Designed miniproteins, single chains, continued (4). Designs and how they scored, part 83

Each design is a single chain, and the fold is of that chain. pLDDT is the mean over its residues in the fold that is shown.

## One batch from the design tools (miniprotein)

Design m14879
Fold by ESMFold2-Fast:
Structure m14879 (fold): chain A 70 residues (1-70)
Amino acid sequence: SPLDDTKTRLQQFVQYMQDAIRQHRGDQRFIDSIIDTFDDTITRIQSQYPQITPFSDQLRSQFLSFRRRT
């Protein structure tokens, strides 16, 4: 379904974002840009598919936890 496809793509996107942050660990401007892109993407997806909110909120929490450790 489009919703399941969107969930899969969001998980892949989060993994890509985490890998990009690890790759550019010292580049705060780049990291801030990646974080802004992530927040914008989640906000747009939640607006299009409100039923995804619990799933996307969980992904957002996981991403914030990753940031605290990195």
Scores: mean pLDDT 79

Design m14880
Fold by ESMFold2-Fast:
Structure m14880 (fold): chain A 94 residues (1-94)
Amino acid sequence: SKSTLDVTIYLVLDDDGTLLAQGIVVRRDGKLVRAQIIYSDGDVQDFDSEDEVKKWLKEQGYEEVRSFQRTLTTRTSTINLTIIELRKKPPPPE
């Protein structure tokens, strides 16, 4: 049977569009292979699940602005790619 690879990339940007951090979550046939935040200086933080990555992003005040999805098919696999752009939540109006 074909293997399924799910790849989610979280792009954490400031208000100027500068990359602050990149989240990467990789699953193969539903099994987690990688869940990491990579900071702009090259430091890496490992996580045990995609939910922990999402929780960290939310706790840092980042919210989803847009997302892009693409499915790529090879002879032996299906690759589901998701790219999510996140930015700081605007402060509540005074």
Scores: mean pLDDT 83

Design m14881
Fold by ESMFold2-Fast:
Structure m14881 (fold): chain A 61 residues (1-61)
Amino acid sequence: MNPAELAGEAMRALMEGRKPEELTEEQKQGIYELDKFLGSTASEEERIARAARSAERQKAA
């Protein structure tokens, strides 16, 4: 599965109530590769936290 698909699955899991620490390693890797492609230097924890906040915002809206 390509990084964009894995990142999408991670976002879906977060929106369904999965905690960031409960994401699979493949989903975390997908987020990492996507952020790296976008030039982000954020740590893994920062990337996951950002994705979780984004998912919470979308879920609340």
Scores: mean pLDDT 67

Design m14882
Fold by ESMFold2-Fast:
Structure m14882 (fold): chain A 55 residues (1-55)
Amino acid sequence: SNSQIMQIVRDSRQQVRDVMMSNQDSPMDDRVRVFNQARDDAMRQMRQQIQQINS
């Protein structure tokens, strides 16, 4: 359980990092938008995965 939660957190952080690296050459305004979207997506996915572990 604890190891699974830590893996989910690491995967979420890596997902955001990968998206930002893929968009590193984009204009700053676009990078901010992409970061906010990636963060929201990662948070939603993390919440769903944690819910599955607890169900």
Scores: mean pLDDT 81

Design m14883
Fold by ESMFold2-Fast:
Structure m14883 (fold): chain A 82 residues (1-82)
Amino acid sequence: MLEELKKKVDELLERLREAARAGDLEAAAKALEELEKTFLELGEEAKKAGAYDLLKEVLQRIAKVMEENREALEKVAASLPE
């Protein structure tokens, strides 16, 4: 389970990065939404297994991708309806 969730996070981060680079705000928003859901699930499983080092590694990877694509992600946030 944890390894599968980690792999899914990595796949979603790659999809988010590609969508952001392509300027596909809809694809980027969808990938971000799926990433949030998957990360919350990973957090619960990591807590049950005591795998905090894995959770830290994944969080650092997410933070790096978010920082590298910050401008595109800010555009996604700005496009959301109030």
Scores: mean pLDDT 77

Design m14884
Fold by ESMFold2-Fast:
Structure m14884 (fold): chain A 100 residues (1-100)
Amino acid sequence: MSAKEIIEETLAKYKKEMEKIIEELRELAKKSKNPEVKKLLEEAIKNLEDEKKKFEKVAQELIEKHPDDKTVAEAFKEEAELKLQNAELLLEQLKKLDEE
């Protein structure tokens, strides 16, 4: 697999998984009866959508500047995995706050 292919496949997986997390946050915001938790959910959704757009831009820049650099592609993959893990943790924390 080329560095470009690693970045493209990583971005596709990141976008799919991140959109699932954002959709779960949207459903939680729609059902939440706590105004403070609802504001935190709406802020989290906006922040994750902005992060997703910025990460897509980074992927395109890396493909243009470093299409054959597998070290860069692996670093991008690790960053995608970390961002998804952080988003999952945020979702779980906000779910717990809404249950209180």
Scores: mean pLDDT 88

Design m14885
Fold by ESMFold2-Fast:
Order: C-alpha cells, then structure tokens, then sequence
Structure m14885 (fold): chain A 96 residues (1-96)
C-alpha cells in the first residue's frame, strides 16, 4: 500500500532528522536506544533509496525536487525518497 509506504518514509525521515539535529549540538548525545533506532532507520533508508532512485540521474532528481507543488501521490513518494537521500548524505558527512 502506498499509504503504508508513505507513513514508513515519514517515520524514517523524522528519526533521521532528530538524530541529525542532535549530532549538530555538541551538548547533546544520542542514548543507546536512540542510537539503535537511528542505525535501523539509516539502513532502511539506504535500502529504499537504492531500490527507488537507482534509475534516476542527478538532473532528474533535481527536477523532481523543483516541480513538487502539483504532483500526484506517486510523485510525492519519489520526492520524499529524494529528500531522504539528501538527509542520509548530510548525516554521513556529520559522522565523518
């Protein structure tokens, strides 16, 4: 179900956004439970990104990000996955 996939993407993105925010704050650390949830979310995000975006060029990805305002439901899914890919890249840079 697309609706179920959309909810899963939102939960993954929310988990990764919270982790990225904490990683940018030197006064805050992830607890062991948050670290486990973060690692699971990151791995699942990478699987989804590979499966769904492997057929798109960087130019096509940029065009989808630009043209999201009037997209049908399937384009909303692609948009969220592209945003997820950018978030994973940001997190990997923070881990380096």
Amino acid sequence: SMEKELEELKRIAETLLLAARKMKDPSVSLDPEEQEEFERAKEKAKEIIEKRLSHLSDEEIEELLRNTEEQPEEKIMEYLIIRLAYLVREIEKLEA
Scores: mean pLDDT 75

Design m14886
Fold by ESMFold2-Fast:
Structure m14886 (fold): chain A 92 residues (1-92)
Amino acid sequence: SSADLRKLALRMTALKIRYVGARFEFDLIGDTLSPADRARVEALLAELDRLLAEADKVFAQLEKTGDKALGEQLQQILDEMAAKLDEIEAVL
């Protein structure tokens, strides 16, 4: 439904805002982190870049087709993004 699509769009936007904030904070304080924590955050940010690109592609197809399976796939991508952001935010 259009309401379900809007809910997914809102969640995706909220996660993108968190991502921008995490990257900004990492740019400011990353050099103060332990080498292990810095490497972990860099790896998580690289994975988030991939997931963001995937989310955008799945969302575009979902808008075009209304396919419920794509909605479920997008929810899984957004859940993975949230988990990685939680890990980054715990370190920063």
Scores: mean pLDDT 90

Design m14887
Fold by ESMFold2-Fast:
Structure m14887 (fold): chain A 149 residues (1-149)
Amino acid sequence: SDALREALENGLDVTAFDEDGYTLLDKAIREGNVEEVEVILEYRREHNLPFFPVAPDEPQINVDDFLDVLGIPPEVREKTLKDLEELGVAKPEDRIPVSLTPLVLVIAYVSAKELGLDTSHIENLLKARGINVEKVEEVYEVLKKYLSK
């Protein structure tokens, strides 16, 4: 059944934050629910809604500094920054909210893998945040399909 799509069409606010500070998209990404990620992104695109709304008063850090704090290697950081900009998520000069951490880690993981570099550290960061590593690449392909130009 198209339960999520029907709920969205019946007025479920796709941009709303839950009690934990996550949107429906953030939860779908974390769970590796590829079908829900696709439904949410399609709905947001069709209705010209923001893909990544920011909660009021959420702490923000420069995206490059954030990747450094997360311990992402320099070669992976350069590609991750480029991929974030190409996907329309963040520019190198932008500040990134904590709610975008799952998305940033998904992109960093794929960037490391495409470069043929060790993914172990990023995989551990994904697991520590309850993100389904097995589904990360499938989630990334859906994100790329809807976010890239």
Scores: mean pLDDT 78

Design m14888
Fold by ESMFold2-Fast:
Structure m14888 (fold): chain A 86 residues (1-86)
Amino acid sequence: SEKEKVIEALDKAEKSSDKSTAENAKKAKKLVEEGKLEEAIKMLKKKADEGDFGAGYILAHVYKILGKEEEAREAYEKAKEFALKS
C-alpha cells in the first residue's frame, strides 16, 4: 500500500546522521502509523518551509510515493536550495 511505502521512506530517513532530520522522520512516521498522513505532510512542509532541507527531501519522497510529481519536484528544489546554504 502507499501507506506502507511512506512508512518505509520515513524509516530510512530515521537513519540519517543529522539528528534533527532523524527526529522529524520519527515523528512523521508515528503520525502516518496512526493514520494521520495529512498531519505528517503538514508538519514536514512547515519544517521544510523553515529551511530544514532534510524535512524537504523527506517531503519530496512522500509526495512522489503519493503520485504528486509536481509537489515532489517543488519540495526537492526548495530543499536543494536550502542545503546549499548549510
Scores: mean pLDDT 82

Design m14889
Fold by ESMFold2-Fast:
Structure m14889 (fold): chain A 74 residues (1-74)
Amino acid sequence: MLSKEAVEENVKTLKKVAEEMEEILKEIEAASGSKKAALEAAIGIDLAAAEFVYKDDPEAAKEALEKLRKAYEK
C-alpha cells in the first residue's frame, strides 16, 4: 500500500486532474459536430494518463493532459 503521505499527494493531484477533465467536457459542448469524435478520443487518452497520477509521476501526467487538450483545440 502507498504511505498516507503519498496517498494525500495523489489525492490532491487527482483533484487537479478532475478539474481539468471537467473543463475539457465543457469545451466538447462548444465544439462543432465534426470535432466531437476527436474530442471523445482525447478524453479516452486523458483517462489513461490520469492513471499515472498515482504512479509517482503526477507532473508528467498533467503535462500529457495539457498536450492532449492543445491537440484537440485545433
Scores: mean pLDDT 59

Design m14890
Fold by ESMFold2-Fast:
Structure m14890 (fold): chain A 68 residues (1-68)
Amino acid sequence: SREEAVEAMMRRLSEEAGVPLEELRSMSSLEAQRLATIRILEKQGVPKEVIELVRNLDPRAEELLEKL
């Protein structure tokens, strides 16, 4: 089901990003995905300037991430 897929996604994001599952569950699915993505990019050493574009949902983030 869609609910089972969301739960599985949240657990995976928690493990990959190192954010507690309960924290991710306390926010919307979109907010949880964004927070987890930012944490994963920080762990990978992506420049802060690119991370800020991701945080602001700037379309330039996709082009810059492809070049890393």
Scores: mean pLDDT 75

Design m14891
Fold by ESMFold2-Fast:
Parts: sequence; C-alpha cells; structure tokens
Structure m14891 (fold): chain A 57 residues (1-57)
Amino acid sequence: DSQQLFQQGLQLGKQSKELKEQAEKYKKQGNDKMAKQLQEQSDKLYQQSEQLFTQAA
C-alpha cells in the first residue's frame, strides 16, 4: 500500500535526522569514530526513506 510505504519513509527520515544530530554531538566531543558510524547509519536510513517514497509514488 502506497500510504504504508509513505509512512515508513517518514519514520526512517526522522530516524536519519536523529542519528545525524547524535553524530554531530559525538564529533564535537572528539569521538570521530562514533560520529562517522552514526553519520553512515543516518545516510543509509535517508537513502531507504527516499526509496520508500519512490515506491509510494
């Protein structure tokens, strides 16, 4: 169902944003390893969100 895919895309987009904010916090603390890991997870969820929106359309 396109509505279900759209809702899942929104949820993943929110998770991506939260991980990006956490990555920035770790980077400011000098924890570059955690910052990089969280940024990579954020980017992956963002891409999955975009794919779900494409499938919903």
Scores: mean pLDDT 85

Design m14892
Fold by ESMFold2-Fast:
Structure m14892 (fold): chain A 107 residues (1-107)
Amino acid sequence: MIDGTLLDEERLRSSSDPAVQLVYEFLQALRDGDYEKARKLFDEILANPKAKSLLIEVIKTMAVAVLGDETALELPDEDIINAVQEAIDNKKPLLSVLKEKIEKFKK
């Protein structure tokens, strides 16, 4: 879903930052279909305001880059978090859930 290039570069700049590592590991778990690991990491992200903020920014940026729709940047933070939760709970691709949220927001 993401090649990880930008996240790897940010991680190298902030290699000791637990928030950056937590978000990166979470996205890798989703990519690998490891939904048990993704759920645990997501709970940790929600407990960490810095990690939660970073996750929201990364997901909005990925949605714009992959879906080509800047409306993703206008989605409420709660809708991004809910999309992630739905992707984990239903074992669906995150980008598919995000696309549905963007279309609903436009209406």
Scores: mean pLDDT 76

Design m14893
Fold by ESMFold2-Fast:
Structure m14893 (fold): chain A 100 residues (1-100)
Amino acid sequence: SKDELLEKIVELGVEFKKLIEEALEYVEKGDYEKAKEKLEEALKVIEELAKLGKELKPELKEEIDKILEKIKEIYETEKDLKEAAKKMLELVKEMLEKLS
């Protein structure tokens, strides 16, 4: 059901936001190792969200894959974890807007 896919996508979006908020809290505390671990958990949530998004709207597969690739690149290359978290959040927001 499209409604069941949409509900799961919304749940994953909420989980992603919580993980980003936790990562930012760890950055403020100077715990960069735990901040990076929370961003890694967030990346796994986004990978599942992208998979379900492609099931919901197959016509957006290439666009979703490009957004996911950008998110992975940010996670691996952005040295400022606060900026990495913000950029990942904005790209996930873009993905969710395309899915609504």
Scores: mean pLDDT 88

Design m14894
Fold by ESMFold2-Fast:
Structure m14894 (fold): chain A 67 residues (1-67)
Amino acid sequence: MVSLAEQVARARALLESGRLFKGKPLTRENVAALSDEEKEELAEYVAREAEVSLPIARAVVRAFAAS
């Protein structure tokens, strides 16, 4: 069982990993510049790669963009 805190930590680690998304590195500035549709695509990407639930990935992506 993966705790909520562990899922949030995994999703944040992926966003802070320096991985490329649509050819640009994942940074707060680059994520904040994404459209709502692109943020949803990023949330789906984070959910798959970090192995977290999609609602958690959405929440973490939004929090990261708002930071």
Scores: mean pLDDT 80

Design m14895
Fold by ESMFold2-Fast:
Structure m14895 (fold): chain A 75 residues (1-75)
Amino acid sequence: MDLVDLLDPDTLRAALKHLQRIIDRLEEEGSPDSDYERVLAALKRLLEVAKKLNDQKTQEEAEKLIKRVEDILKR
């Protein structure tokens, strides 16, 4: 995904919501750790963009999803 596409707050929130739906599906399907690791990498990249945009709400939501995925991987 191009960083330019993530500079708009609405696009950034849409990407976050999409990643949340992916996590929900992975939990429902009992997906392997490698799929969660890919989502975690995407969330960390999204968080860095949200920090540059000073988007506090998207940062908070991204950090919550990062913690959720990290907690799954620690099981």
Scores: mean pLDDT 78

Design m14896
Fold by ESMFold2-Fast:
Structure m14896 (fold): chain A 97 residues (1-97)
Amino acid sequence: GGPPVTLTPEEAAALAEASARVAARNRELEERMTEEAREAAENGELTRESLEVMIERLEAEIEALEAVLARVPDAEWARRLLEELKRKLEELKKLME
């Protein structure tokens, strides 16, 4: 295996800021969700409202990773994760069709 991934101080700072933004957004989404949609999501049921919340959570994570890449363009881990999340977002959007 390769060496352990060690974040630079700048990468660590960018990730911490991004993580705080995602956590804040997730709290807002949790507060906005109806009790019914929250229960459905907790039970793994895919309702339209739970799907919309999942999409908004992914969009927040994508925005956070784009902010990391704006500060640290060479963060390959962030670029790869961003591409994966964008693919997942497209798949979830297709489920709304």
Scores: mean pLDDT 76

Design m14897
Fold by ESMFold2-Fast:
Structure m14897 (fold): chain A 75 residues (1-75)
Amino acid sequence: PTATVTGSGTKATVKATGVTPEQAFEARKLVLLAGATRATVSGEGTNATISVEGVTPEEAAAALAGGTGATITIE
């Protein structure tokens, strides 16, 4: 699985491919545990988008890299 993290300030968008809905839910949980105030998941099949508030894109990427087997890229 791969994910790209984009955003600025304390807002981040994570676009992931090759993930299950369960993996997307765990990714949401990881960013909330890292200090995010809000995280929402959308997507179908093996694609997911996670919209995150309250953490920087770098903090979101670090939380996901530490808790998932996905390749995380910041743009």
Scores: mean pLDDT 79

Design m14898
Fold by ESMFold2-Fast:
Structure m14898 (fold): chain A 73 residues (1-73)
Amino acid sequence: SLEEVVARAVELLRASPVPLSAEEFAEAVDFIRQYAGVDLSPVLPADLAERYLQESRDPLARAFAALRLAREA
């Protein structure tokens, strides 16, 4: 379900070693909710998504990475 995808993506964001501010986290969660039903596979490969979650300081990149991995595509 979309609810499960959103919950898993948020969990992945929280588990990231690179911390987000409260505002950045809220923005990332909003993007996860907006794009939960979108197939990000054509624009974000899974291995790149894994790298973004581990290394990127950009909340948008991390939001899309978390969503991509949570969707199991």
Scores: mean pLDDT 78

Design m14899
Fold by ESMFold2-Fast:
Structure m14899 (fold): chain A 86 residues (1-86)
Amino acid sequence: AMKGFIGIREVLRRGDRLYLAAQVALGDESEKIEVTVGNGELVSSDRHPSGILTAILRVPRSAKEVTVTFKEHGSGKEFTATYKVK
């Protein structure tokens, strides 16, 4: 969708880290997507030519959910998602 959409595919927990895979459609696939974590820390992020964004997040082991905001750098379009952490 050209107006702004991020489809989230998977979250995998390993210890204090979450591994996120999201399919991104905020507008221009060449733009950088900024990832912000509401109750944790971004360790790394990469965007693949397929439109899949991968990110490693650090959250407390006691956290039951994490909120992540994805923002396209050029347009300012954003999407926020909350994930349940087991």
Scores: mean pLDDT 68

Design m14900
Fold by ESMFold2-Fast:
Structure m14900 (fold): chain A 77 residues (1-77)
Amino acid sequence: VDKKKLLDFTKRLVDLVIEQARSTGDEKLYQQTEEAGKELLKAVKDYVKNPSPENKKKYDEKKDKLNELGSQASSLR
């Protein structure tokens, strides 16, 4: 795993989805997306420090959650 590449990708994904949620004007969705982004950033840091199956699963779960919120934001437009 390229640690820098994964961290950069994850940060960009978080920034994009948060911006999309912000653009909807839905405060609850925005707050949920910010929280999911924080959790995903924590999970990716844990995964790059120790690329175990457990840490990968957490990363995947948090990434899926953020993507679900992004899909909800898209549906509101």
Scores: mean pLDDT 82

Design m14901
Fold by ESMFold2-Fast:
Structure m14901 (fold): chain A 85 residues (1-85)
Amino acid sequence: MDEDLEQQIKLMERQEKNFLELADKYESQGDLERAKKFREIAEIYREVARLLREALKADEETREKLLEEIDRLVGKAQSMFFNLD
Protein backbone atom coordinates (compact mmCIF):
# COMPACT_ATOMS: atom_id res chain seq x y z
CA MET A 1 0.00 0.00 0.00
CA ASP A 2 2.59 2.62 1.04
CA GLU A 3 4.91 1.77 -1.90
CA ASP A 4 1.90 2.09 -4.25
CA LEU A 5 1.05 5.50 -2.75
CA GLU A 6 4.67 6.69 -3.11
CA GLN A 7 4.69 5.60 -6.79
CA GLN A 8 1.37 7.42 -7.33
CA ILE A 9 2.82 10.61 -5.76
CA LYS A 10 5.72 10.54 -8.26
CA LEU A 11 3.29 9.91 -11.13
CA MET A 12 1.07 12.86 -10.05
CA GLU A 13 4.09 15.18 -9.71
CA ARG A 14 5.14 14.15 -13.26
CA GLN A 15 1.59 14.75 -14.59
CA GLU A 16 1.55 18.25 -13.00
CA LYS A 17 4.89 19.10 -14.67
CA ASN A 18 3.73 17.75 -18.06
CA PHE A 19 0.47 19.75 -18.01
CA LEU A 20 2.25 22.95 -16.90
CA GLU A 21 4.70 22.52 -19.81
CA LEU A 22 1.73 22.05 -22.19
CA ALA A 23 0.05 25.16 -20.73
CA ASP A 24 3.22 27.25 -21.26
CA LYS A 25 3.55 25.94 -24.85
CA TYR A 26 -0.06 26.79 -25.77
CA GLU A 27 0.13 30.20 -24.04
CA SER A 28 3.28 31.02 -26.09
CA GLN A 29 1.28 30.15 -29.25
CA GLY A 30 -1.60 32.47 -28.19
CA ASP A 31 -4.00 29.63 -27.28
CA LEU A 32 -4.99 31.06 -23.90
CA GLU A 33 -8.12 28.87 -23.59
CA ARG A 34 -6.19 25.58 -23.86
CA ALA A 35 -3.41 26.99 -21.66
CA LYS A 36 -5.97 27.80 -18.93
CA LYS A 37 -7.50 24.28 -19.12
CA PHE A 38 -4.05 22.63 -18.88
CA ARG A 39 -3.19 24.80 -15.83
CA GLU A 40 -6.47 23.74 -14.17
CA ILE A 41 -5.61 20.06 -14.83
CA ALA A 42 -2.07 20.61 -13.45
CA GLU A 43 -3.56 22.18 -10.29
CA ILE A 44 -5.74 19.09 -9.77
CA TYR A 45 -2.70 16.76 -10.06
CA ARG A 46 -0.79 18.98 -7.59
CA GLU A 47 -3.71 18.67 -5.13
CA VAL A 48 -3.83 14.86 -5.67
CA ALA A 49 -0.10 14.61 -4.85
CA ARG A 50 -0.70 16.65 -1.67
CA LEU A 51 -3.59 14.37 -0.60
CA LEU A 52 -1.49 11.24 -1.32
CA ARG A 53 1.26 12.62 0.97
CA GLU A 54 -1.40 13.18 3.68
CA ALA A 55 -2.69 9.60 3.14
CA LEU A 56 0.82 8.21 3.86
CA LYS A 57 0.70 9.87 7.32
CA ALA A 58 -2.98 9.17 8.06
CA ASP A 59 -4.76 6.52 10.11
CA GLU A 60 -6.83 3.90 8.24
CA GLU A 61 -10.17 5.79 8.47
CA THR A 62 -8.69 9.11 7.32
CA ARG A 63 -6.70 7.34 4.57
CA GLU A 64 -9.89 5.78 3.14
CA LYS A 65 -11.59 9.22 2.99
CA LEU A 66 -8.51 10.79 1.36
CA LEU A 67 -8.35 8.00 -1.26
CA GLU A 68 -12.04 8.58 -2.14
CA GLU A 69 -11.32 12.32 -2.68
CA ILE A 70 -8.22 11.43 -4.74
CA ASP A 71 -10.31 9.13 -6.99
CA ARG A 72 -12.85 11.95 -7.48
CA LEU A 73 -10.13 14.49 -8.39
CA VAL A 74 -8.32 12.10 -10.79
CA GLY A 75 -11.65 11.41 -12.52
CA LYS A 76 -12.25 15.16 -12.84
CA ALA A 77 -8.78 15.74 -14.36
CA GLN A 78 -9.26 12.87 -16.84
CA SER A 79 -12.74 14.15 -17.81
CA MET A 80 -11.36 17.67 -18.39
CA PHE A 81 -8.56 16.30 -20.60
CA PHE A 82 -10.88 14.11 -22.73
CA ASN A 83 -13.29 17.05 -23.18
CA LEU A 84 -10.59 19.31 -24.65
CA ASP A 85 -11.44 20.60 -28.15
Scores: mean pLDDT 84

Design m14902
Fold by ESMFold2-Fast:
Structure m14902 (fold): chain A 61 residues (1-61)
Amino acid sequence: MLDELLEALERAGHLELVELLRKNQAELDKIKPSLSPKQLQIERDILLSLARMAVAIARLE
Protein backbone atom coordinates (compact mmCIF):
# COMPACT_ATOMS: atom_id res chain seq x y z
CA MET A 1 0.00 0.00 0.00
CA LEU A 2 2.52 2.68 1.08
CA ASP A 3 5.17 1.37 -1.38
CA GLU A 4 2.62 1.54 -4.24
CA LEU A 5 1.84 5.18 -3.41
CA LEU A 6 5.56 6.01 -3.20
CA GLU A 7 6.11 4.39 -6.64
CA ALA A 8 3.23 6.46 -8.06
CA LEU A 9 4.75 9.68 -6.66
CA GLU A 10 8.19 8.70 -8.02
CA ARG A 11 6.74 8.09 -11.52
CA ALA A 12 5.04 11.51 -11.32
CA GLY A 13 8.44 13.16 -10.63
CA HIS A 14 7.92 13.97 -6.93
CA LEU A 15 11.33 12.51 -6.01
CA GLU A 16 11.98 14.87 -3.06
CA LEU A 17 8.67 13.91 -1.43
CA VAL A 18 9.36 10.19 -2.00
CA GLU A 19 12.81 10.61 -0.38
CA LEU A 20 11.25 12.38 2.63
CA LEU A 21 8.59 9.66 3.09
CA ARG A 22 11.19 6.86 2.71
CA LYS A 23 13.39 8.61 5.32
CA ASN A 24 10.44 8.77 7.74
CA GLN A 25 9.74 5.05 7.14
CA ALA A 26 13.42 4.25 7.82
CA GLU A 27 13.34 6.27 11.08
CA LEU A 28 10.18 4.38 12.13
CA ASP A 29 11.90 1.04 11.38
CA LYS A 30 14.93 2.19 13.44
CA ILE A 31 12.76 2.74 16.57
CA LYS A 32 10.36 -0.16 15.77
CA PRO A 33 11.63 -2.42 18.65
CA SER A 34 10.79 0.38 21.15
CA LEU A 35 7.19 0.83 19.94
CA SER A 36 4.09 -1.18 20.86
CA PRO A 37 2.15 -2.82 17.98
CA LYS A 38 -0.57 -0.16 18.39
CA GLN A 39 1.97 2.69 18.15
CA LEU A 40 3.55 1.11 15.04
CA GLN A 41 0.13 0.82 13.39
CA ILE A 42 -0.68 4.49 14.12
CA GLU A 43 2.68 5.69 12.74
CA ARG A 44 2.26 3.58 9.57
CA ASP A 45 -1.31 4.88 9.12
CA ILE A 46 0.03 8.47 9.38
CA LEU A 47 2.65 7.78 6.68
CA LEU A 48 0.03 6.15 4.44
CA SER A 49 -2.37 9.11 4.89
CA LEU A 50 0.46 11.57 4.13
CA ALA A 51 1.35 9.65 0.94
CA ARG A 52 -2.31 9.62 -0.19
CA MET A 53 -2.64 13.37 0.48
CA ALA A 54 0.57 14.00 -1.51
CA VAL A 55 -0.83 12.03 -4.49
CA ALA A 56 -4.09 14.04 -4.33
CA ILE A 57 -2.17 17.35 -4.26
CA ALA A 58 0.08 16.21 -7.15
CA ARG A 59 -3.04 15.51 -9.27
CA LEU A 60 -4.17 19.13 -8.74
CA GLU A 61 -0.83 20.49 -10.03
Scores: mean pLDDT 72

Design m14903
Fold by ESMFold2-Fast:
Structure m14903 (fold): chain A 70 residues (1-70)
Amino acid sequence: GRIERLELEVQRFIDALKELYPDNPEIQKIAEELKKLVEEARKDPSKFSIYERKINELMKKALELAEKLK
């Protein structure tokens, strides 16, 4: 379903962040927040679109931080 696809996408993104930026505490904190938001989306499907938006915003923030580290 939709939540399972989002969970898989977020998990792949977290795995990439852990591999590429293991020693960056800000990026690792974003990875933990992403995991928490997926768990919250699972608990309240009526607010899925709100949590999906927050997840997308955090993923964008992580990518912007990663670009600054190049």
Scores: mean pLDDT 82

Design m14904
Fold by ESMFold2-Fast:
Structure m14904 (fold): chain A 67 residues (1-67)
Amino acid sequence: LRAELERLGAEMRRLYAELQASTDEAERKRLEERMEELVRRTGELVRELLGDPSLRTDLADLRAAIA
């Protein structure tokens, strides 16, 4: 699971570099859609990895940051 998150992070970094190098709007949109999918997938895996106690702590920190 952790190795999977590391692979997703590396893939996101590669896509970000491609997005920065691209000036074609159609390609940028495609890369952005792919990034959005990876971000969603990463979030799901992070929740699974952390579990309830860690998720509870992160939620409290997030709520404090928003307030």
Scores: mean pLDDT 68

Design m14905
Fold by ESMFold2-Fast:
Structure m14905 (fold): chain A 85 residues (1-85)
Amino acid sequence: SPLEEKIKQTKKEFDELLGELQRLAEQSTDPQVRQQILLVMGRGVDMYMYGLRLYGQGKLEEALKTLEDAVEFLRRELERFRQLM
């Protein structure tokens, strides 16, 4: 369905953003910045896992919204960290 295709695409976008944050954490020489990136990644994963639970319950529209919120959260935080480095 178009909704399930959007969910699949949103999961892919989430994974790509997590990978970019992981690379920034590994490249960071500032322990405080590294810790902040890891905390942001943890929060993003928690949001993502909640979205997957909604998906498992058949709540596809709520799942998509939750996953999109997780992607937007990681995207904003990634932009913030890129400005610090």
Scores: mean pLDDT 90

Design m14906
Fold by ESMFold2-Fast:
Structure m14906 (fold): chain A 131 residues (1-131)
Amino acid sequence: SLEKWRAILEELPETSVLPEYWLARAVIYLERGDIAGAEEAIAKAREGLELLKEALGEDNPLVIYLKGLLYYVEGELYEAKGDIEKAIEYYKKAKEYAEKFLELVTESHPLYEDAKKLVEESEKKIKELEE
């Protein structure tokens, strides 16, 4: 979860290629209203995810989960920018990828509950923004 990454952010270098590190930083930037900082952190998360995709393959469950998490944070970015149409688009992508992850794994997987929560939170955001 992103909360686990927040607890160890100070222990990781800024040159970290881990997508979860940059997504946690993006959320912190969004919470303090730093849109430019959030966009830069999301770009770094995309770079790290591309490296994982090259190493593990695009169909690897971890890559699929992290794409869902990335799309969710991009939804929050566009919501913060007031671009509701793009926010909904990204939350729909987050839900799609989280659901794909859940089809590939069992309930015993460490990220299973995180992925279920990502589906629920994405669906909630879609309903709130479409109403």
Scores: mean pLDDT 85

Design m14907
Fold by ESMFold2-Fast:
Structure m14907 (fold): chain A 69 residues (1-69)
Amino acid sequence: MMYTGTVYARTVEAARAALQAGRQVPGVVSVTVLRDPQTGQYRVVITARTRQQADRARDVALQAVRQAE
């Protein structure tokens, strides 16, 4: 079973920063950037082997978004 964390970014630059930060977290299997059609925002989906790893990667990616914006 895989666990996911999701963060939203308003710009492609912030989404890219989140992708870079998230994929560096140990236990992360994949990071995908999708455009949300409802808001026009970018949705960064992080998949990890455990819930704790997914949550940590989400938090790290969220901080990267805040720094990029």
Scores: mean pLDDT 80

Design m14908
Fold by ESMFold2-Fast:
Structure m14908 (fold): chain A 59 residues (1-59)
Amino acid sequence: SLEARAAMLKEMADGLRKLTAELQKSDSDIGKKAQAQLEKVEAELKRVEDAIKAARAAA
């Protein structure tokens, strides 16, 4: 379901956010790549949440 997908993406974003914060303390290129991955996961989460809202509005 879309709700299950959103829950999974939210957990992934939370994990990446913690990892990114730790890596950014070292000013590493890995920290920058982690931030880019976080942005991708957050964008996908927004799309899924928007789809859930659209489905509810159509019902």
Scores: mean pLDDT 80

Design m14909
Fold by ESMFold2-Fast:
Structure m14909 (fold): chain A 95 residues (1-95)
Amino acid sequence: KPVTVTVTVTVENSEGARATATVTVNQGETGTATGTGRKGDAEVTVTLTLTNGSTATQNNDRLTLTVTSRGDPAPPRVVSFSVKYSGVTEATAPP
């Protein structure tokens, strides 16, 4: 069964605005997700672009994160990053 990859990222700026984006991508595909959070006049946006290059024998996934912040002069921070693989992978050769 094809490997499905789910990535969840939470970012926060120094004003406490938080954004969470979650993307789920099937094997051989590319997906994009955007999350935006606000606190007062501060806003943070996270954009995920995930390419699932996983095969039955190798994980070769690419993730691009773009984080933008408004109303806060300090750069935003990634405060949580989670990757989950789901699907049945048959690894059929011992090393």
Scores: mean pLDDT 72

Design m14910
Fold by ESMFold2-Fast:
Structure m14910 (fold): chain A 96 residues (1-96)
Amino acid sequence: SEIRQKYIQQLVEDVKYGYALGFASEELLLKGAEVIMNDVELDQETREEVRQAIKEALAEDKEQLKQEFLALPKEKQEDIVKQVQVLVARAELASQ
């Protein structure tokens, strides 16, 4: 599904750039992704695909990821930052 692939890509981008920019720890960002996947009731197969994609993305060089983020259009950068803030907030609430 094109919608499914866009959703996976967006969640992976939120986690990898959130990590690269130092918004939160890898553990907290991964927890936030799990909370969001649970809230939207993703099936187990899609959740595993997202987990694998995130793991692969986080294996990339942190400095390279920062440069990729800075090359994005300003509107896309702002959208990612807002999404990362929501992801972190949800992860923190779930950690209590």
Scores: mean pLDDT 83

Design m14911
Fold by ESMFold2-Fast:
Structure m14911 (fold): chain A 74 residues (1-74)
Amino acid sequence: SPIDELAKKAEEIHKQILEETDVKEVQELMRQFLEIVREAAEEAIRRKDYASLEEFVAKAEKMLEEIKKKLEEL
């Protein structure tokens, strides 16, 4: 599904953020991550697939918490 494809893209960018050491690159990757989260939410709402939206949001919140920890180390 398109939401699953967006989830995979979010996971890939999340991995890149965790591996990146340059603050400016982390910030740019974080912007890209947030844009994918927004696209996935819009897609789920358009499809009225609120169950997939809830699952994606929970996953995105966990990834954002890991990004927050990474940023605190920089």
Scores: mean pLDDT 81

Design m14912
Fold by ESMFold2-Fast:
Structure m14912 (fold): chain A 77 residues (1-77)
Amino acid sequence: SERDLVSRMVATQLRIIGLELDIEALRAQRAALRAADPTDPATQQQIRVLEAEIARLEEERRRLRAELAELERQLAQ
């Protein structure tokens, strides 16, 4: 139903907003580590772990944005 589509769109949009906040927090943490000691091997390893997590969340956000676009197309029909 149209009501179910709208409900799913709202839920998907809220989830995207949550992911965007998480990505920004991880990017801030990565920036702080880069500023502290970029030559330390332990710091470099922590940065790599953060970059992998950021990439994972960005891929999840991309999938949710695609789902939102599909729900918007279904509502427009």
Scores: mean pLDDT 89

